Designed miniproteins, single chains, continued (2). Designs and how they scored, part 37

Each design is a single chain, and the fold is of that chain. pLDDT is the mean over its residues in the fold that is shown.

## One batch from the design tools (miniprotein)

Design m5254
Fold by ESMFold2-Fast:
Structure m5254 (fold): chain A 88 residues (1-88)
Amino acid sequence: KALELVEEARKKLEEAVEAAKAGDYETAVKYYKEALELLGKAAEEILKEKETNPELAEEALKEIEKLQEEVEKNKEVLKKAFAAAKAA
């Protein structure tokens, strides 16, 4: 279900941001990548749900929009984590 995948992605993003703030850049990159994979799966489920349950698909899209705002707010922290992890 798309909403469940988006919620899992949010949890992984939260874990990634917390790891980055703690200086655990390798863990931050790992969880951020997992969040992106879950969002990809959510997009596939949204396409399926849009045909059978457009209301549920719309809710999932709104949750993705909120996640995009959270990524934007933490963009510098995540960027620094990726740079540091690649250097290590």
Scores: mean pLDDT 78

Design m5255
Fold by ESMFold2-Fast:
Structure m5255 (fold): chain A 108 residues (1-108)
Amino acid sequence: MQVVAEAWLFVTDAEGRLVGIAKVRVFEDGTVEVEVYLANASPEAVEALRKALEERGFKIVKLTVSDDALREAAREITGEDFPVAPMTVEDALALADSIAATAEHLRR
């Protein structure tokens, strides 16, 4: 099954600290796969994100909760270092909404 579009999303808090990165991949049949890297988030924030994405029918192919892994992923993609901050439940729900909006845009 062929990937037709993909995008990276970078999510920052109000102070510009990186809280998460998501890779959104849309397939030719409309299937959406999500790869997520989160700063050291609470179990509640991680569960809120997972539930919101699964309720939308998105397939989580990778979910990594690590400040070091998040910083490495950001550096690999942008070549820049970012300060990181823990993702809140509110940030997790906002990220899920951003992923859904991106997937809809990529399907057009």
Scores: mean pLDDT 81

Design m5256
Fold by ESMFold2-Fast:
Structure m5256 (fold): chain A 99 residues (1-99)
Amino acid sequence: MTPEEERLRKETLANATKAASLAQEVADKYGNEEARDLVLRAVGAMLRAGTPEMAELAKKITDLAQEALENPEKGDEYLKKMVEVAREALERAQALLDA
């Protein structure tokens, strides 16, 4: 593994781990276990795919989860956006893994 590949792998892992943790916290707060399960499945697939695009998608999920937790008045809007990004990430990661 090149130093650049190792850096991207660690960055993807860190972003994905944070996304999973925050998605769990959002699901616990809003009672949406289906959204949590979707994010966890997406994170698992993204880690296996291991591309820079997956690191960016994991960061988007993380940012939306933080917004949902920090802005309860708009929590449903941010939760919906988080689910949409997680679904897109899962589809893209699965396409890469099925190639």
Scores: mean pLDDT 77

Design m5257
Fold by ESMFold2-Fast:
Structure m5257 (fold): chain A 97 residues (1-97)
Amino acid sequence: MSEIPRDVEEALLATIQALAERIKDELAERLAKARSDEEKIAVMRELAREIAAQVPQDAVDLVKSINGDDASDEENRLAIAGAAVQAALRELGVEEQ
């Protein structure tokens, strides 16, 4: 349940969806080669780290405006990248959690 302003939520979701679309095929390929849940988690973590560098600073600033400055820019990028990986999984019909 998010109590953030709608415009901020829409901007963050748009960024997450754009990243998810970019990684969807690569995620599917890497997951197809994974043999265990541990390997799938490793694939998702590695891809999230790779994608974290592609997270726009504006999206990081939006998350910081919601969560405060307790987390670093790198931690916020990883959180957004992780959300993008999960969004890509949902589009592929793979349930994670």
Scores: mean pLDDT 77

Design m5258
Fold by ESMFold2-Fast:
Structure m5258 (fold): chain A 70 residues (1-70)
Amino acid sequence: MAEEVREKIERLKELAKKEKDEALRQTMLNVARTAEEMLERAKTLDPSTQEHTYQNVLTVLDQAEELAKK
């Protein structure tokens, strides 16, 4: 799961680099940064809480990616 979160963060960053709208680019980068911070903090959590955190982060990353495609 942590690896999947990292892959989605990198994908969102790559989409942000190609985005011409500065406001949308900044939003995407902020979401990616927040996801990275959550992933780092999740390292100190118990396994059940880690799994829940990873699922929540994946959902947010997927939503940001969908918005970027519009």
Scores: mean pLDDT 78

Design m5259
Fold by ESMFold2-Fast:
Structure m5259 (fold): chain A 107 residues (1-107)
Amino acid sequence: LKEAQELLDKGIEALKAKDYKKAVELFEEALRLAREADPRSGLVADALIALGVAYKKLGDYKKAAEYYEEAARKLRELAERETDPFVREALLNMAEYLERKAEELKK
């Protein structure tokens, strides 16, 4: 997961530089590495959220909505396995927020 986190950090720097194409490339690679290492890690959800943000910046609202919906689904899966009620509620709140953002992007 360390390599996936490093690629996420690099992608965030690309977003700040407004190199949205580079950010997508880095986030897609981070997602692949996170899924390979642990498909149930929170880092998979983080990479999906980052892809949603990057595609939104590129004006691809359809892809942005798809990534936000997939991220929300992953967060709900994490919440089902979470025993700490505070962490579980935070995961569910984030999932609901992303579902709302995705719905707004489809209009």
Scores: mean pLDDT 85

Design m5260
Fold by ESMFold2-Fast:
Structure m5260 (fold): chain A 91 residues (1-91)
Amino acid sequence: MSEELVKELLELAKEAESNGAYSAADQAREAAKILKKTVEIAKKKGLQDAVKEANELAKKFIDAIRNQDVKAISSTMEELKKLLEEVENAE
């Protein structure tokens, strides 16, 4: 599931870049990177709820990019970054 969401974010980045939307492409690549790292750390630590939350946030981010919802893009990116910090600091 998480691997498919990472692939979808990278495909969105390629589409955005081919259409000259370089900022959106960079945001989608950053989200893919954060998602991958968050899921890898969460799985190593046995944090299944964090994996589920990361997947849900990634879906919201993808929807926000597709709907060109700038506020939702920013807020979902912030939540993904916070989740990454939480899983990095978890025991």
Scores: mean pLDDT 84

Design m5261
Fold by ESMFold2-Fast:
Structure m5261 (fold): chain A 78 residues (1-78)
Amino acid sequence: MKPSPQESQILIHTESLYTMAVMASMFFSPEEQKALIERYIAEVDRLLEQARAINASQEVLDEIERIREELERMKEEM
């Protein structure tokens, strides 16, 4: 099925958080990077709950979870 406007907005927001985390890892101190990534993970967790609440497709849920796992990996490398 075509993604709903709500599903698309959640995905765009999640992808933006991932992009910001990648950029932060290039330009900020390790302490600042860790703090930013922790905040982004918390926001992705909120977006994941929002996606579940609207009964988002499994593809949308899988993509959000994939990004969350990547953010956790980035944090562990700090």
Scores: mean pLDDT 82

Design m5262
Fold by ESMFold2-Fast:
Structure m5262 (fold): chain A 84 residues (1-84)
Amino acid sequence: MTIQDIVDRVNRNIDRYVDLMRQNGSPQRTIDTIRSRFQTFVRDVYDRGDMKALQYVNQFIDSMINNDMSRTFDIGSQLTSMFS
């Protein structure tokens, strides 16, 4: 699996999460902010060539889609550790 394959999967999950936010009545400004922040983060991780971090980003978005707050927090902490 190439790094680009993982990026494509992450971008697809970002789209799914954004669509869920729209369905749940989130304001457009909030949706735009969240999308922009995720895209910036994915670009930064891609530029580092860190496939493991990209896989964690994908899992993070999956946990948010599933409304698993505990797992979202745990994965978020792991991602923060990888960039520290």
Scores: mean pLDDT 75

Design m5263
Fold by ESMFold2-Fast:
Structure m5263 (fold): chain A 60 residues (1-60)
Amino acid sequence: NAKEKEDIILVAEFFKENNNTELAKKILEGVEKGLSQTEVAEVVGFSVDELNNAIKLSKL
């Protein structure tokens, strides 16, 4: 889903802007590997709720 991929890239940019470059790299690596939003959340140690909150914050 292009929208889900876009949202995850925005989350990675959000973390990079907040000086969390390691987390941003892990997210982008997951996207490059073709992982879903849920799989990316698992890789970075986020719950689904934490992922949804990060997406919300990235759109502010």
Scores: mean pLDDT 80

Design m5264
Fold by ESMFold2-Fast:
Structure m5264 (fold): chain A 89 residues (1-89)
Amino acid sequence: DLEEKIRELLERQALEAGMPEEEARRLAEELAPELTEEALKMGLKTAEDLEKLLEEAKKEAEKEGLLLSEEERAEALERARAHAERLRA
């Protein structure tokens, strides 16, 4: 199951980034369906192709982040925090 492989990969990466197990699992559960849908739209059929795509996407995101100002990054983080806080209520 492609979605399950994506979930496992996301959970592993989140854990490596220092996220708590429960948060890593929740993040993987939320993102796996969306990333699976994108992968299928691009015609990806194997978990290996997807893993390469995720690595490339991570590298591109890092390059893009290098072009963002500190102010833009702080604003994005603040929006994410406010959204998460509202969801928790």
Scores: mean pLDDT 60

Design m5265
Fold by ESMFold2-Fast:
Structure m5265 (fold): chain A 78 residues (1-78)
Amino acid sequence: MLPSIEEFKKYVEEFLKKIHSEEAYLLYLLAEHVVKESKGDLSKEVTYIDIETKERVTKTAEEILAEIKKKLDELEKS
């Protein structure tokens, strides 16, 4: 579980110290955007441009951060 948006941001920053990749950096920028737009509210809807589809997507901050964490965990295991 993600306890808070601020704690998740620290998790991504710590990950970037270990994994120096373009994908990790893009995930960090998305996390920064979600933190800024949600202002710490996990239930708030945030709109972003999906990197793969180039489509405008709206999801809750909690859903976006959960997807970022999953991708970061996959990068760490690779």
Scores: mean pLDDT 72

Design m5266
Fold by ESMFold2-Fast:
Structure m5266 (fold): chain A 100 residues (1-100)
Amino acid sequence: LEEAIKLLEEARELLVEGLKNNSISEELIRKAIELVKKALELVKKSDIPNKEQIALLLEQALRSLEKALENIDNKEEAEKYVEKALAGLGGAITLLKEGQ
């Protein structure tokens, strides 16, 4: 699951940097969605006992990123959904690291 953690940390870093630099864009959000989807597939194929809890957090993060994308023309709403996604990603990364 090192690859899943790496993908999620990359997605988190992109989103944090985007918020910090006021550079949240459709391209950045779509890239984060791709990374999270890839990590979710790796988690679903794993045999870890907390797989379903991690998958739920990642699916919630994906829904938040999709909402950010829907609201891309409204900076305040898009950033709010990015922050919600970051909370879910942080929880998933913590659970993945504790399972190693």
Scores: mean pLDDT 88

Design m5267
Fold by ESMFold2-Fast:
Structure m5267 (fold): chain A 88 residues (1-88)
Amino acid sequence: MKKLTKEERENYKKVIEALKPKLSPEMQAILERLKERLAEQYDEDTAEQVFLDAAFTLMIKELPIDEIKEAAKKYNNQRLLDYIDSLK
């Protein structure tokens, strides 16, 4: 994923929070641990960007693509919709 602006990162965070409860408990634990680890190693902006890239990679792998698209549409995240469509 290309580097996101701060506004784009806020939109991606909303999509992730909407999808997070649909993940397995094991995957939710992995995401929380990743977030903590990144906060210790990187500045806030870099940690957020790396977390978003990793979180979406995991969500695409575990969740139906239609659920990810529905969340992206709910928050008007057109860039994420374009990215998902590019994976076909």
Scores: mean pLDDT 76

Design m5268
Fold by ESMFold2-Fast:
Structure m5268 (fold): chain A 77 residues (1-77)
Amino acid sequence: SRDLLLHEIRALIKIIEREIKEHADDPEAVAKLEAIKAELEAILADETLSDDELEARYAALVERYQEVMAEIAEREA
């Protein structure tokens, strides 16, 4: 469902906003998270994307988010 996918994208944007605040002392992480958030907002606003294109772009952004969170965890260890 496109509506479910759009809900998931909005939920991830809110998660990223919280992570930016929690890791404000890590400027590299903040920059990467802000970039991912901007791309999530761009695909959320793009009504011309097919459901498959939207899902594929969202999946790629989830992977980038997970990579950034892993980098943060490694630096904090």
Scores: mean pLDDT 88

Design m5269
Fold by ESMFold2-Fast:
Structure m5269 (fold): chain A 71 residues (1-71)
Amino acid sequence: HMMELREDAAGPLRPGEVRAFYAYRGTPEQRKALEERLDQLRAEVEAAPQSAYRSFVDPERGELVTAERVA
């Protein structure tokens, strides 16, 4: 299994809300770096005046981070 999901990824996304999650294959040591990336992408979509989507993917490391906001 590739994913460790944050609880804020659950449920429908409402206008003005931000959804962010990460998924990875590997060890707990990768978690801190992924959480830092998640926080960065979350801040970017929160700063957008309209709907925004940001993602980071590293297929060699099996890492995915996304952040999304609906206007």
Scores: mean pLDDT 66

Design m5270
Fold by ESMFold2-Fast:
Structure m5270 (fold): chain A 82 residues (1-82)
Amino acid sequence: SLREEARRLLRELYPDASDEQVELYVEALMLYAEALRKKGETLERIAKSTPEEAAKLRAEYDAYVAELEARRAELLAEYEAL
């Protein structure tokens, strides 16, 4: 639903964009939205955790950030190929 609304909005804002360009932007928007939500949830959990639990949550978040950075690099490469 959110992905479909994003796609529809992008087609309205950029009527001359190709299907490939629209899909790449939709993927970037979904990735960004999920990253913001994950960051907020993780920080809230850390604030309410013991030091040992907080250390584990930080390690998990760092791993997530590494995965997100790899995905961002893939999207950038795909965009450059257009």
Scores: mean pLDDT 80

Design m5271
Fold by ESMFold2-Fast:
Structure m5271 (fold): chain A 96 residues (1-96)
Amino acid sequence: MAEKAREEFLKLAEEAGIVVVGAEETVDEAIEKIRRAGAKGLVVVGSAEDAARARMIAEEIRERLPEVAVGVASERTPLSGYREATEEIKKVVEEL
């Protein structure tokens, strides 16, 4: 269930030119995904327990790809987290 919700948000983000990654992914994987997609923005989704890791990934990407707008969303439940990610996608698009 959570995986399907994540996949749907990833598809929506790709249409907007934004990449969505989980806090479990590496910075290098996120950067490769951004470059392959030619993305204008990134949203990192992490659980409340992974909030520090999600921020670390976001900060590293801002340093390595300063042209990319970066947002962070926290997940309390799989569905709530992906709703927050959708709002962060909108915010990142507005920042561009």
Scores: mean pLDDT 68

Design m5272
Fold by ESMFold2-Fast:
Structure m5272 (fold): chain A 58 residues (1-58)
Amino acid sequence: SLAERLAAAGMSPRGAERAAASLRAGGATDQDEEAVIAGVRAKDTLAATRALLRAGGG
């Protein structure tokens, strides 16, 4: 699942579930999901946050 991939990238399990729920509710594409995962893996919280906002912004 997306939450499992986010947790594997370094996000907390609770944070990963919340982020995954937000992305799915916002209609995130696979590309949006990969951008968030890449940001988390790189420990670039600004990049991860921007990707989340783009995907959840409608």
Scores: mean pLDDT 75

Design m5273
Fold by ESMFold2-Fast:
Structure m5273 (fold): chain A 101 residues (1-101)
Amino acid sequence: KELEEALEKAIELIKEGKIVEGLELLYETAVKEGRYNLAAFAARMLYAATGDKAYAEKAVELAKKAGGEPSPEEQEIMYRLHKAVLEALKKEGKTLTKGFV
């Protein structure tokens, strides 16, 4: 499945230390598929990783478009992505910036 393939690629990039590149890949795929809750989540993670407020603004806009709660499938993707980012940052001795809870 296209979204699942994008998730696996994103996790691979994140494990390689290419955290922003991996998150951008998932963000772009989620937007293309109209998965606005997942796209908003990826944008929040990008804001947390980079500190760039442009991602925070995108996250708010995408959350408005979503208009509801993420599906169980999207929640699982969010969990896997968040866990991969945290483990990658821990390996590098880094922490997420404020913006994601």
Scores: mean pLDDT 78

Design m5274
Fold by ESMFold2-Fast:
Structure m5274 (fold): chain A 126 residues (1-126)
Amino acid sequence: SLRDLISEDDEVRKKAIEEFAKLPVEEQKRILDLLFTAVIAGLISWENFLKISKLLIEEFAKRPEKVDLANTIALNAADLAVVLGRPEVIDEIIKHLKELAEKYPEFKDQFEATIKRLELLKSRVR
C-alpha cells in the first residue's frame, strides 16, 4: 500500500518496495501518482521521497517491462525538485541514470533519452 511505501520504518518500506515492484504496470502507475500527490501535499518529506524514488528506480531498472516506469519516476522527481526550489537534485538524478545505463547497457537508449530530457530541463532553470 502507499502507506507502507512511504513508511519511515526501513523494514516496512523495503517489504513494500519489493511487493510494489511485482504489481502490474497500471496499478504501479496509480500508486506512483498517489506518491507524487503525497509529497506535493506535504504528507511525506522531500528527503524520504527522494530515498523511495531512488530505490524504485533501481528496482524497475532491473526489469525490461518496467524500465519506462524507472524513467517516469526520474522525470517526475526532477520536475518536483524544480517546483520545490531544489534544481541541484537534477544532477544527482542524471548521475544515477548514467550509472544505470552503464550497468544495464541493453536499456541504455531509454536511459539516455531520459537524461537528454533532464539536461534540457536543467538548462531552463535558474
Scores: mean pLDDT 80

Design m5275
Fold by ESMFold2-Fast:
Structure m5275 (fold): chain A 66 residues (1-66)
Amino acid sequence: MEEETLERMIAALKKNVEKYKDTNPEAAKYYEEAIQLLRETLENKDYEKGLYAAFEAVRKAKRVAG
C-alpha cells in the first residue's frame, strides 16, 4: 500500500545518500532532506504536499550531483 511504497522510496534515497556522502555532500544532504520529508508524510498522511516537497528535494540533489 502507500506506506510500503514510501518505505521503498526511502530505501532507494538512503542508497543515494551513501553513494554521495563522501564525494558530493551537498547532494547527499538534499537526499537526506527528501528522506525526512517522506518520513513526515508517513506520520501526517499529507501525501500530496509531502510527495511534492520530497520530489523537489530530489530535484535539487540531482542538480547538485549532475
Scores: mean pLDDT 81

Design m5276
Fold by ESMFold2-Fast:
Parts: structure tokens; C-alpha cells; sequence
Structure m5276 (fold): chain A 65 residues (1-65)
């Protein structure tokens, strides 16, 4: 869902950048960003990139918002 505080497409871009910064591969970061844009659950994204990597990426995205 698009909100005034978070654009899902922009959030997906920020998550992709954050995942790349913490060392996740470009292919996994791209898949995770697409899942986030489509509104996938955090659990499903964590299964792809790992819960710790997702949390680190989320922390970086929140700092930029």
C-alpha cells in the first residue's frame, strides 16, 4: 500500500541499496526489493535474505526516512 510516509517503490529501492551495502548479492537484493514492493510479508523476505540481513537493511532505511 502507498502511504504518505512510505512509497512502496521508494522503500523497495532503499531496501535494495541497504541490502547491497551489507553484502547481500545483487540478485537476492533485487528479489527482496520486488517482494517488498509487492507487499510480501517480512517472514517471506527474511527467508530469502535472512532475518538478520533484513533487520539491518530496515534499520538503514529507517535512518534515511
Amino acid sequence: KITKDTDPKKAAELFKEALLEIGVSESLADKAAKMIEEGASGSDVAKLVGAENLQKAADLVVEKL
Scores: mean pLDDT 74

Design m5277
Fold by ESMFold2-Fast:
Structure m5277 (fold): chain A 63 residues (1-63)
Amino acid sequence: EELQKLAKEVNKKNLSLDELMREIGEILRRVGHEINEWLLKEGKLSDRVKAEYERDLASEAAR
């Protein structure tokens, strides 16, 4: 696949594109989690989004 080929090329130059993407993903997840937690606390999440977020938290707690 073309994108995978380009990713391999970038990995050779920049250590690892996978590691970079993982790090970016971790940052985005952390920021998103903080925003969702703040919105939940403020009561500004829609019922649907709140239910999905709380479902994710329950799944984590069950692990």
Scores: mean pLDDT 64

Design m5278
Fold by ESMFold2-Fast:
Structure m5278 (fold): chain A 64 residues (1-64)
Amino acid sequence: MSLREEGFELLERMMKVLRLSPEQKQQVRKRFEQEWERTPEDASRDELVDRVGRIVQQVMAEAQ
């Protein structure tokens, strides 16, 4: 599995655990896709995990 695929897998698990709405899930996926396009080729798995967590937190905060 590629680092990108692992990132989407982690994202889907986090969204499921946090019980995000369909709209929140769409926003999280969209932002992650945009962030991935700007992510350096040499990005570490730790950086990926941090980015995923940050995006989820931002979307959850904005939905309140």
Scores: mean pLDDT 73

Design m5279
Fold by ESMFold2-Fast:
Structure m5279 (fold): chain A 65 residues (1-65)
Amino acid sequence: KEFTLPDGSKYKVLKITDDSIDAIDLDTGARVTMTLDKETNMVTIYDEKTGFIRSFDLAEVLAAL
């Protein structure tokens, strides 16, 4: 399934685990890993190609789905 984040980036879900989501960035083709920090309710996105890390509030991510 595909979704768009608040910054306009688009992703295709590859795999969902209890602690993370593996996806592909549809603009770059790069693999990304999304993890939820349950203490802060922040979703962290790690781009495997660039090493760039982005963080979004869980409520913003859910509103984008």
Scores: mean pLDDT 74

Design m5280
Fold by ESMFold2-Fast:
Structure m5280 (fold): chain A 84 residues (1-84)
Amino acid sequence: KPVKDIPVSERSDRELEADAGMLRSSKWPLVFLVGTYLPGASFEELKKILDEAGVKKKEGTSADWSREEAIALVRVLLARRDKL
């Protein structure tokens, strides 16, 4: 079951849509793109984030992701950044 939504759902929806759109249009390698949201995160942390978001480590670009996958990843990245 999914855990609680992002605390500022009304405002974060705009940010989630914008970030998901940029993520999907990007041609950057998946690992480097995720690292952009969490500067200094290790490859192990990036792997856990991708697994938590349900995105298998495909070593592809963000362009390989669906809209739902991109939004899920952005939510996980924001939740992880909040814990850091």
Scores: mean pLDDT 58

Design m5281
Fold by ESMFold2-Fast:
Structure m5281 (fold): chain A 88 residues (1-88)
Amino acid sequence: MKAIVGAKVESGGKVEVSIDGYDSKVLEEGEVAKFEGFDEGSTVTVTLKNIGDKESKVVVTLQLGTETVAKETLTLKPGETKTITLTA
């Protein structure tokens, strides 16, 4: 089964979301990015950078079928970069 990584900016913005092998996406407040096609049991590394001038709160989820198998909530200060690792 293939897994999906979702990223949502709950507050603040702009946040750049990067996953190796995928095009990076820049998200404003309330926007969602989806990255599809990860293999079950694989490790996914997500890099998040706040490129705006406001503190941002971002929720990253990993879904396998109908199940949310991982969820991380991150707070990013302006210019801050955080990297998280999720297992599908």
Scores: mean pLDDT 83

Design m5282
Fold by ESMFold2-Fast:
Structure m5282 (fold): chain A 81 residues (1-81)
Amino acid sequence: SMEIERLAKELVEIGIGSEEEALKLAKALASRGIRSVEDTLGVPVEKLTAIPGIDEATARKLVEAAHERAMAALVAAVEAV
């Protein structure tokens, strides 16, 4: 699906292995309702590592990227006022 392909591209951008590894992870995340990196916001690392194919380093990269993207959106929103 387009959502899984988009998520896989985002995973490659944040350094999650090869395109094949990113696509595999995107499918696993989508099966848990995670369709974007931002959907990992507020998800504990231990819950992410419960997903097959996600180790602690991968979980930390996902959470860090989600926080970075959320902060960028918040800064843009504040500057709009």
Scores: mean pLDDT 78

Design m5283
Fold by ESMFold2-Fast:
Structure m5283 (fold): chain A 99 residues (1-99)
Amino acid sequence: SARERIRKASSLTTSTALRIMAYLLEGRKDKIPEVLKDTEKKLSSVVSKDLAKTYTEYLRKMALMNIALDEGNLKEAEKYAKEARELKKKADELEKKLL
């Protein structure tokens, strides 16, 4: 069902967020693009391409926000936080369209 696909996508998104956070804690921000690319491919097998891209871009903006925070760049962090919020709204709207 559409709800089951959304739940699978949510689990994958959460797992990916934790994996990204682990790499950031290790100082391995170079691994983030590879993780995001792998996640987008997996998400695209579960949900629409638009929703998969939206979740992946949300994760990218959250990662960039955390990198900016670690570097003490509060203005850049705020910018990425705003972009992530808008992507989350878009994801919620796309999810409703599938239900």
Scores: mean pLDDT 87

Design m5284
Fold by ESMFold2-Fast:
Structure m5284 (fold): chain A 55 residues (1-55)
Amino acid sequence: SAREESLNNAIEMLGKIEGKSPEEIRNTYTDEEILAKVLAHIGRPGRAHARELAA
């Protein structure tokens, strides 16, 4: 289902952001928290580049 695909993608993205495995992410956060965190992250494009330019 689309919901399961979105959640799985969110888990992988958050895992990449925090440097953790999908299982560690699932053990640390609820499904809703994972989705909310990923949505908040992608809602701020260029944040990494802004830091790089400032440094």
Scores: mean pLDDT 70

Design m5285
Fold by ESMFold2-Fast:
Structure m5285 (fold): chain A 75 residues (1-75)
Amino acid sequence: MSREEIEEFIERMAAAIEALRPHLSAEAVRQFALREIEEAEKDGLDPELARRLKEAVRRHADDPEALRRAMLEAL
C-alpha cells in the first residue's frame, strides 16, 4: 500500500468508527477496526505498521479523534 492509500484507509476507518460509536459498544467498535486492519494486512499493509495500528485501536476505540491521531502517528 502507498502512503496515500494508508492515510485514506485511516481516514475511512476513523469516519466509520465515529458513525458506529453511538450505536455500538466500545468492544464492538474495536472488533470492527481490528478486522479492517487484518483485511488490509492481506492486501499488502506492512505487518509492523499493522501491529502499531492494532495497538492504537486497542487503546483508543472509545475516542475517534485520539484513535485517528494515534494511527497517523504510527506512520
Scores: mean pLDDT 80

Design m5286
Fold by ESMFold2-Fast:
Structure m5286 (fold): chain A 62 residues (1-62)
Amino acid sequence: MITFTEEELPEVSKLLQEEFGEKKVPKNLSEAAALWTAAMLRHPDKAEELKKKLREIQEKGK
């Protein structure tokens, strides 16, 4: 299950826009998770690279 924090939301949104051309800005964490899941399903060729980038965002931490 993909989980994001409020601190990660802006960078996750940017990643979705840059890698998938997503025009919708997520309003909350649930919406971000739904858009991420849909994007991963539509673009399985990018899935592993995106998982690496998500880990990097999460490691950015505080």
Scores: mean pLDDT 71

Design m5287
Fold by ESMFold2-Fast:
Structure m5287 (fold): chain A 58 residues (1-58)
Amino acid sequence: ADPAAVRAAIYAATGVRLTDRGAALAASLLEKEGLEPADLTPAQLRGLARMMQGLGLA
């Protein structure tokens, strides 16, 4: 997945801004599952944003 697309999707769904490292990590997690940002529900995008905030990446 494109890190810029992941960042945009999370921001649109949650208002949370990922760091560059957070966007890259989130993109890598989606690639491992064969998922694009558009495949995620708003609840899944919120969960991913919370995880990144807990890691100091948002």
Scores: mean pLDDT 84

Design m5288
Fold by ESMFold2-Fast:
Structure m5288 (fold): chain A 92 residues (1-92)
Amino acid sequence: ATVPVDYVGAGEPDEEVRAAREELLEALRAAGLEVEAPVHLDEPTPEGQRLLAAGARGAAAALRAGLPLDDVNGAGGDGMVAERERLEAERA
């Protein structure tokens, strides 16, 4: 089993979204984890993809630091919250 190649939506990802996707995949492989469809980060909107990318970067950093999976999930959530606040500021 391998991590899905198209886990960050089917939209038009920018360079940051693509980089975040590769960072998460590399961190998962480095941690010895094999993931499939359940870790598919599918979101059709560009804003949703940015939130998922921020979460993926947070999770990847936690995985590289050797944190337990519960902390990895928390780091991903923190990344999404920070990006949501940035998007709200841009929208204002």
Scores: mean pLDDT 63

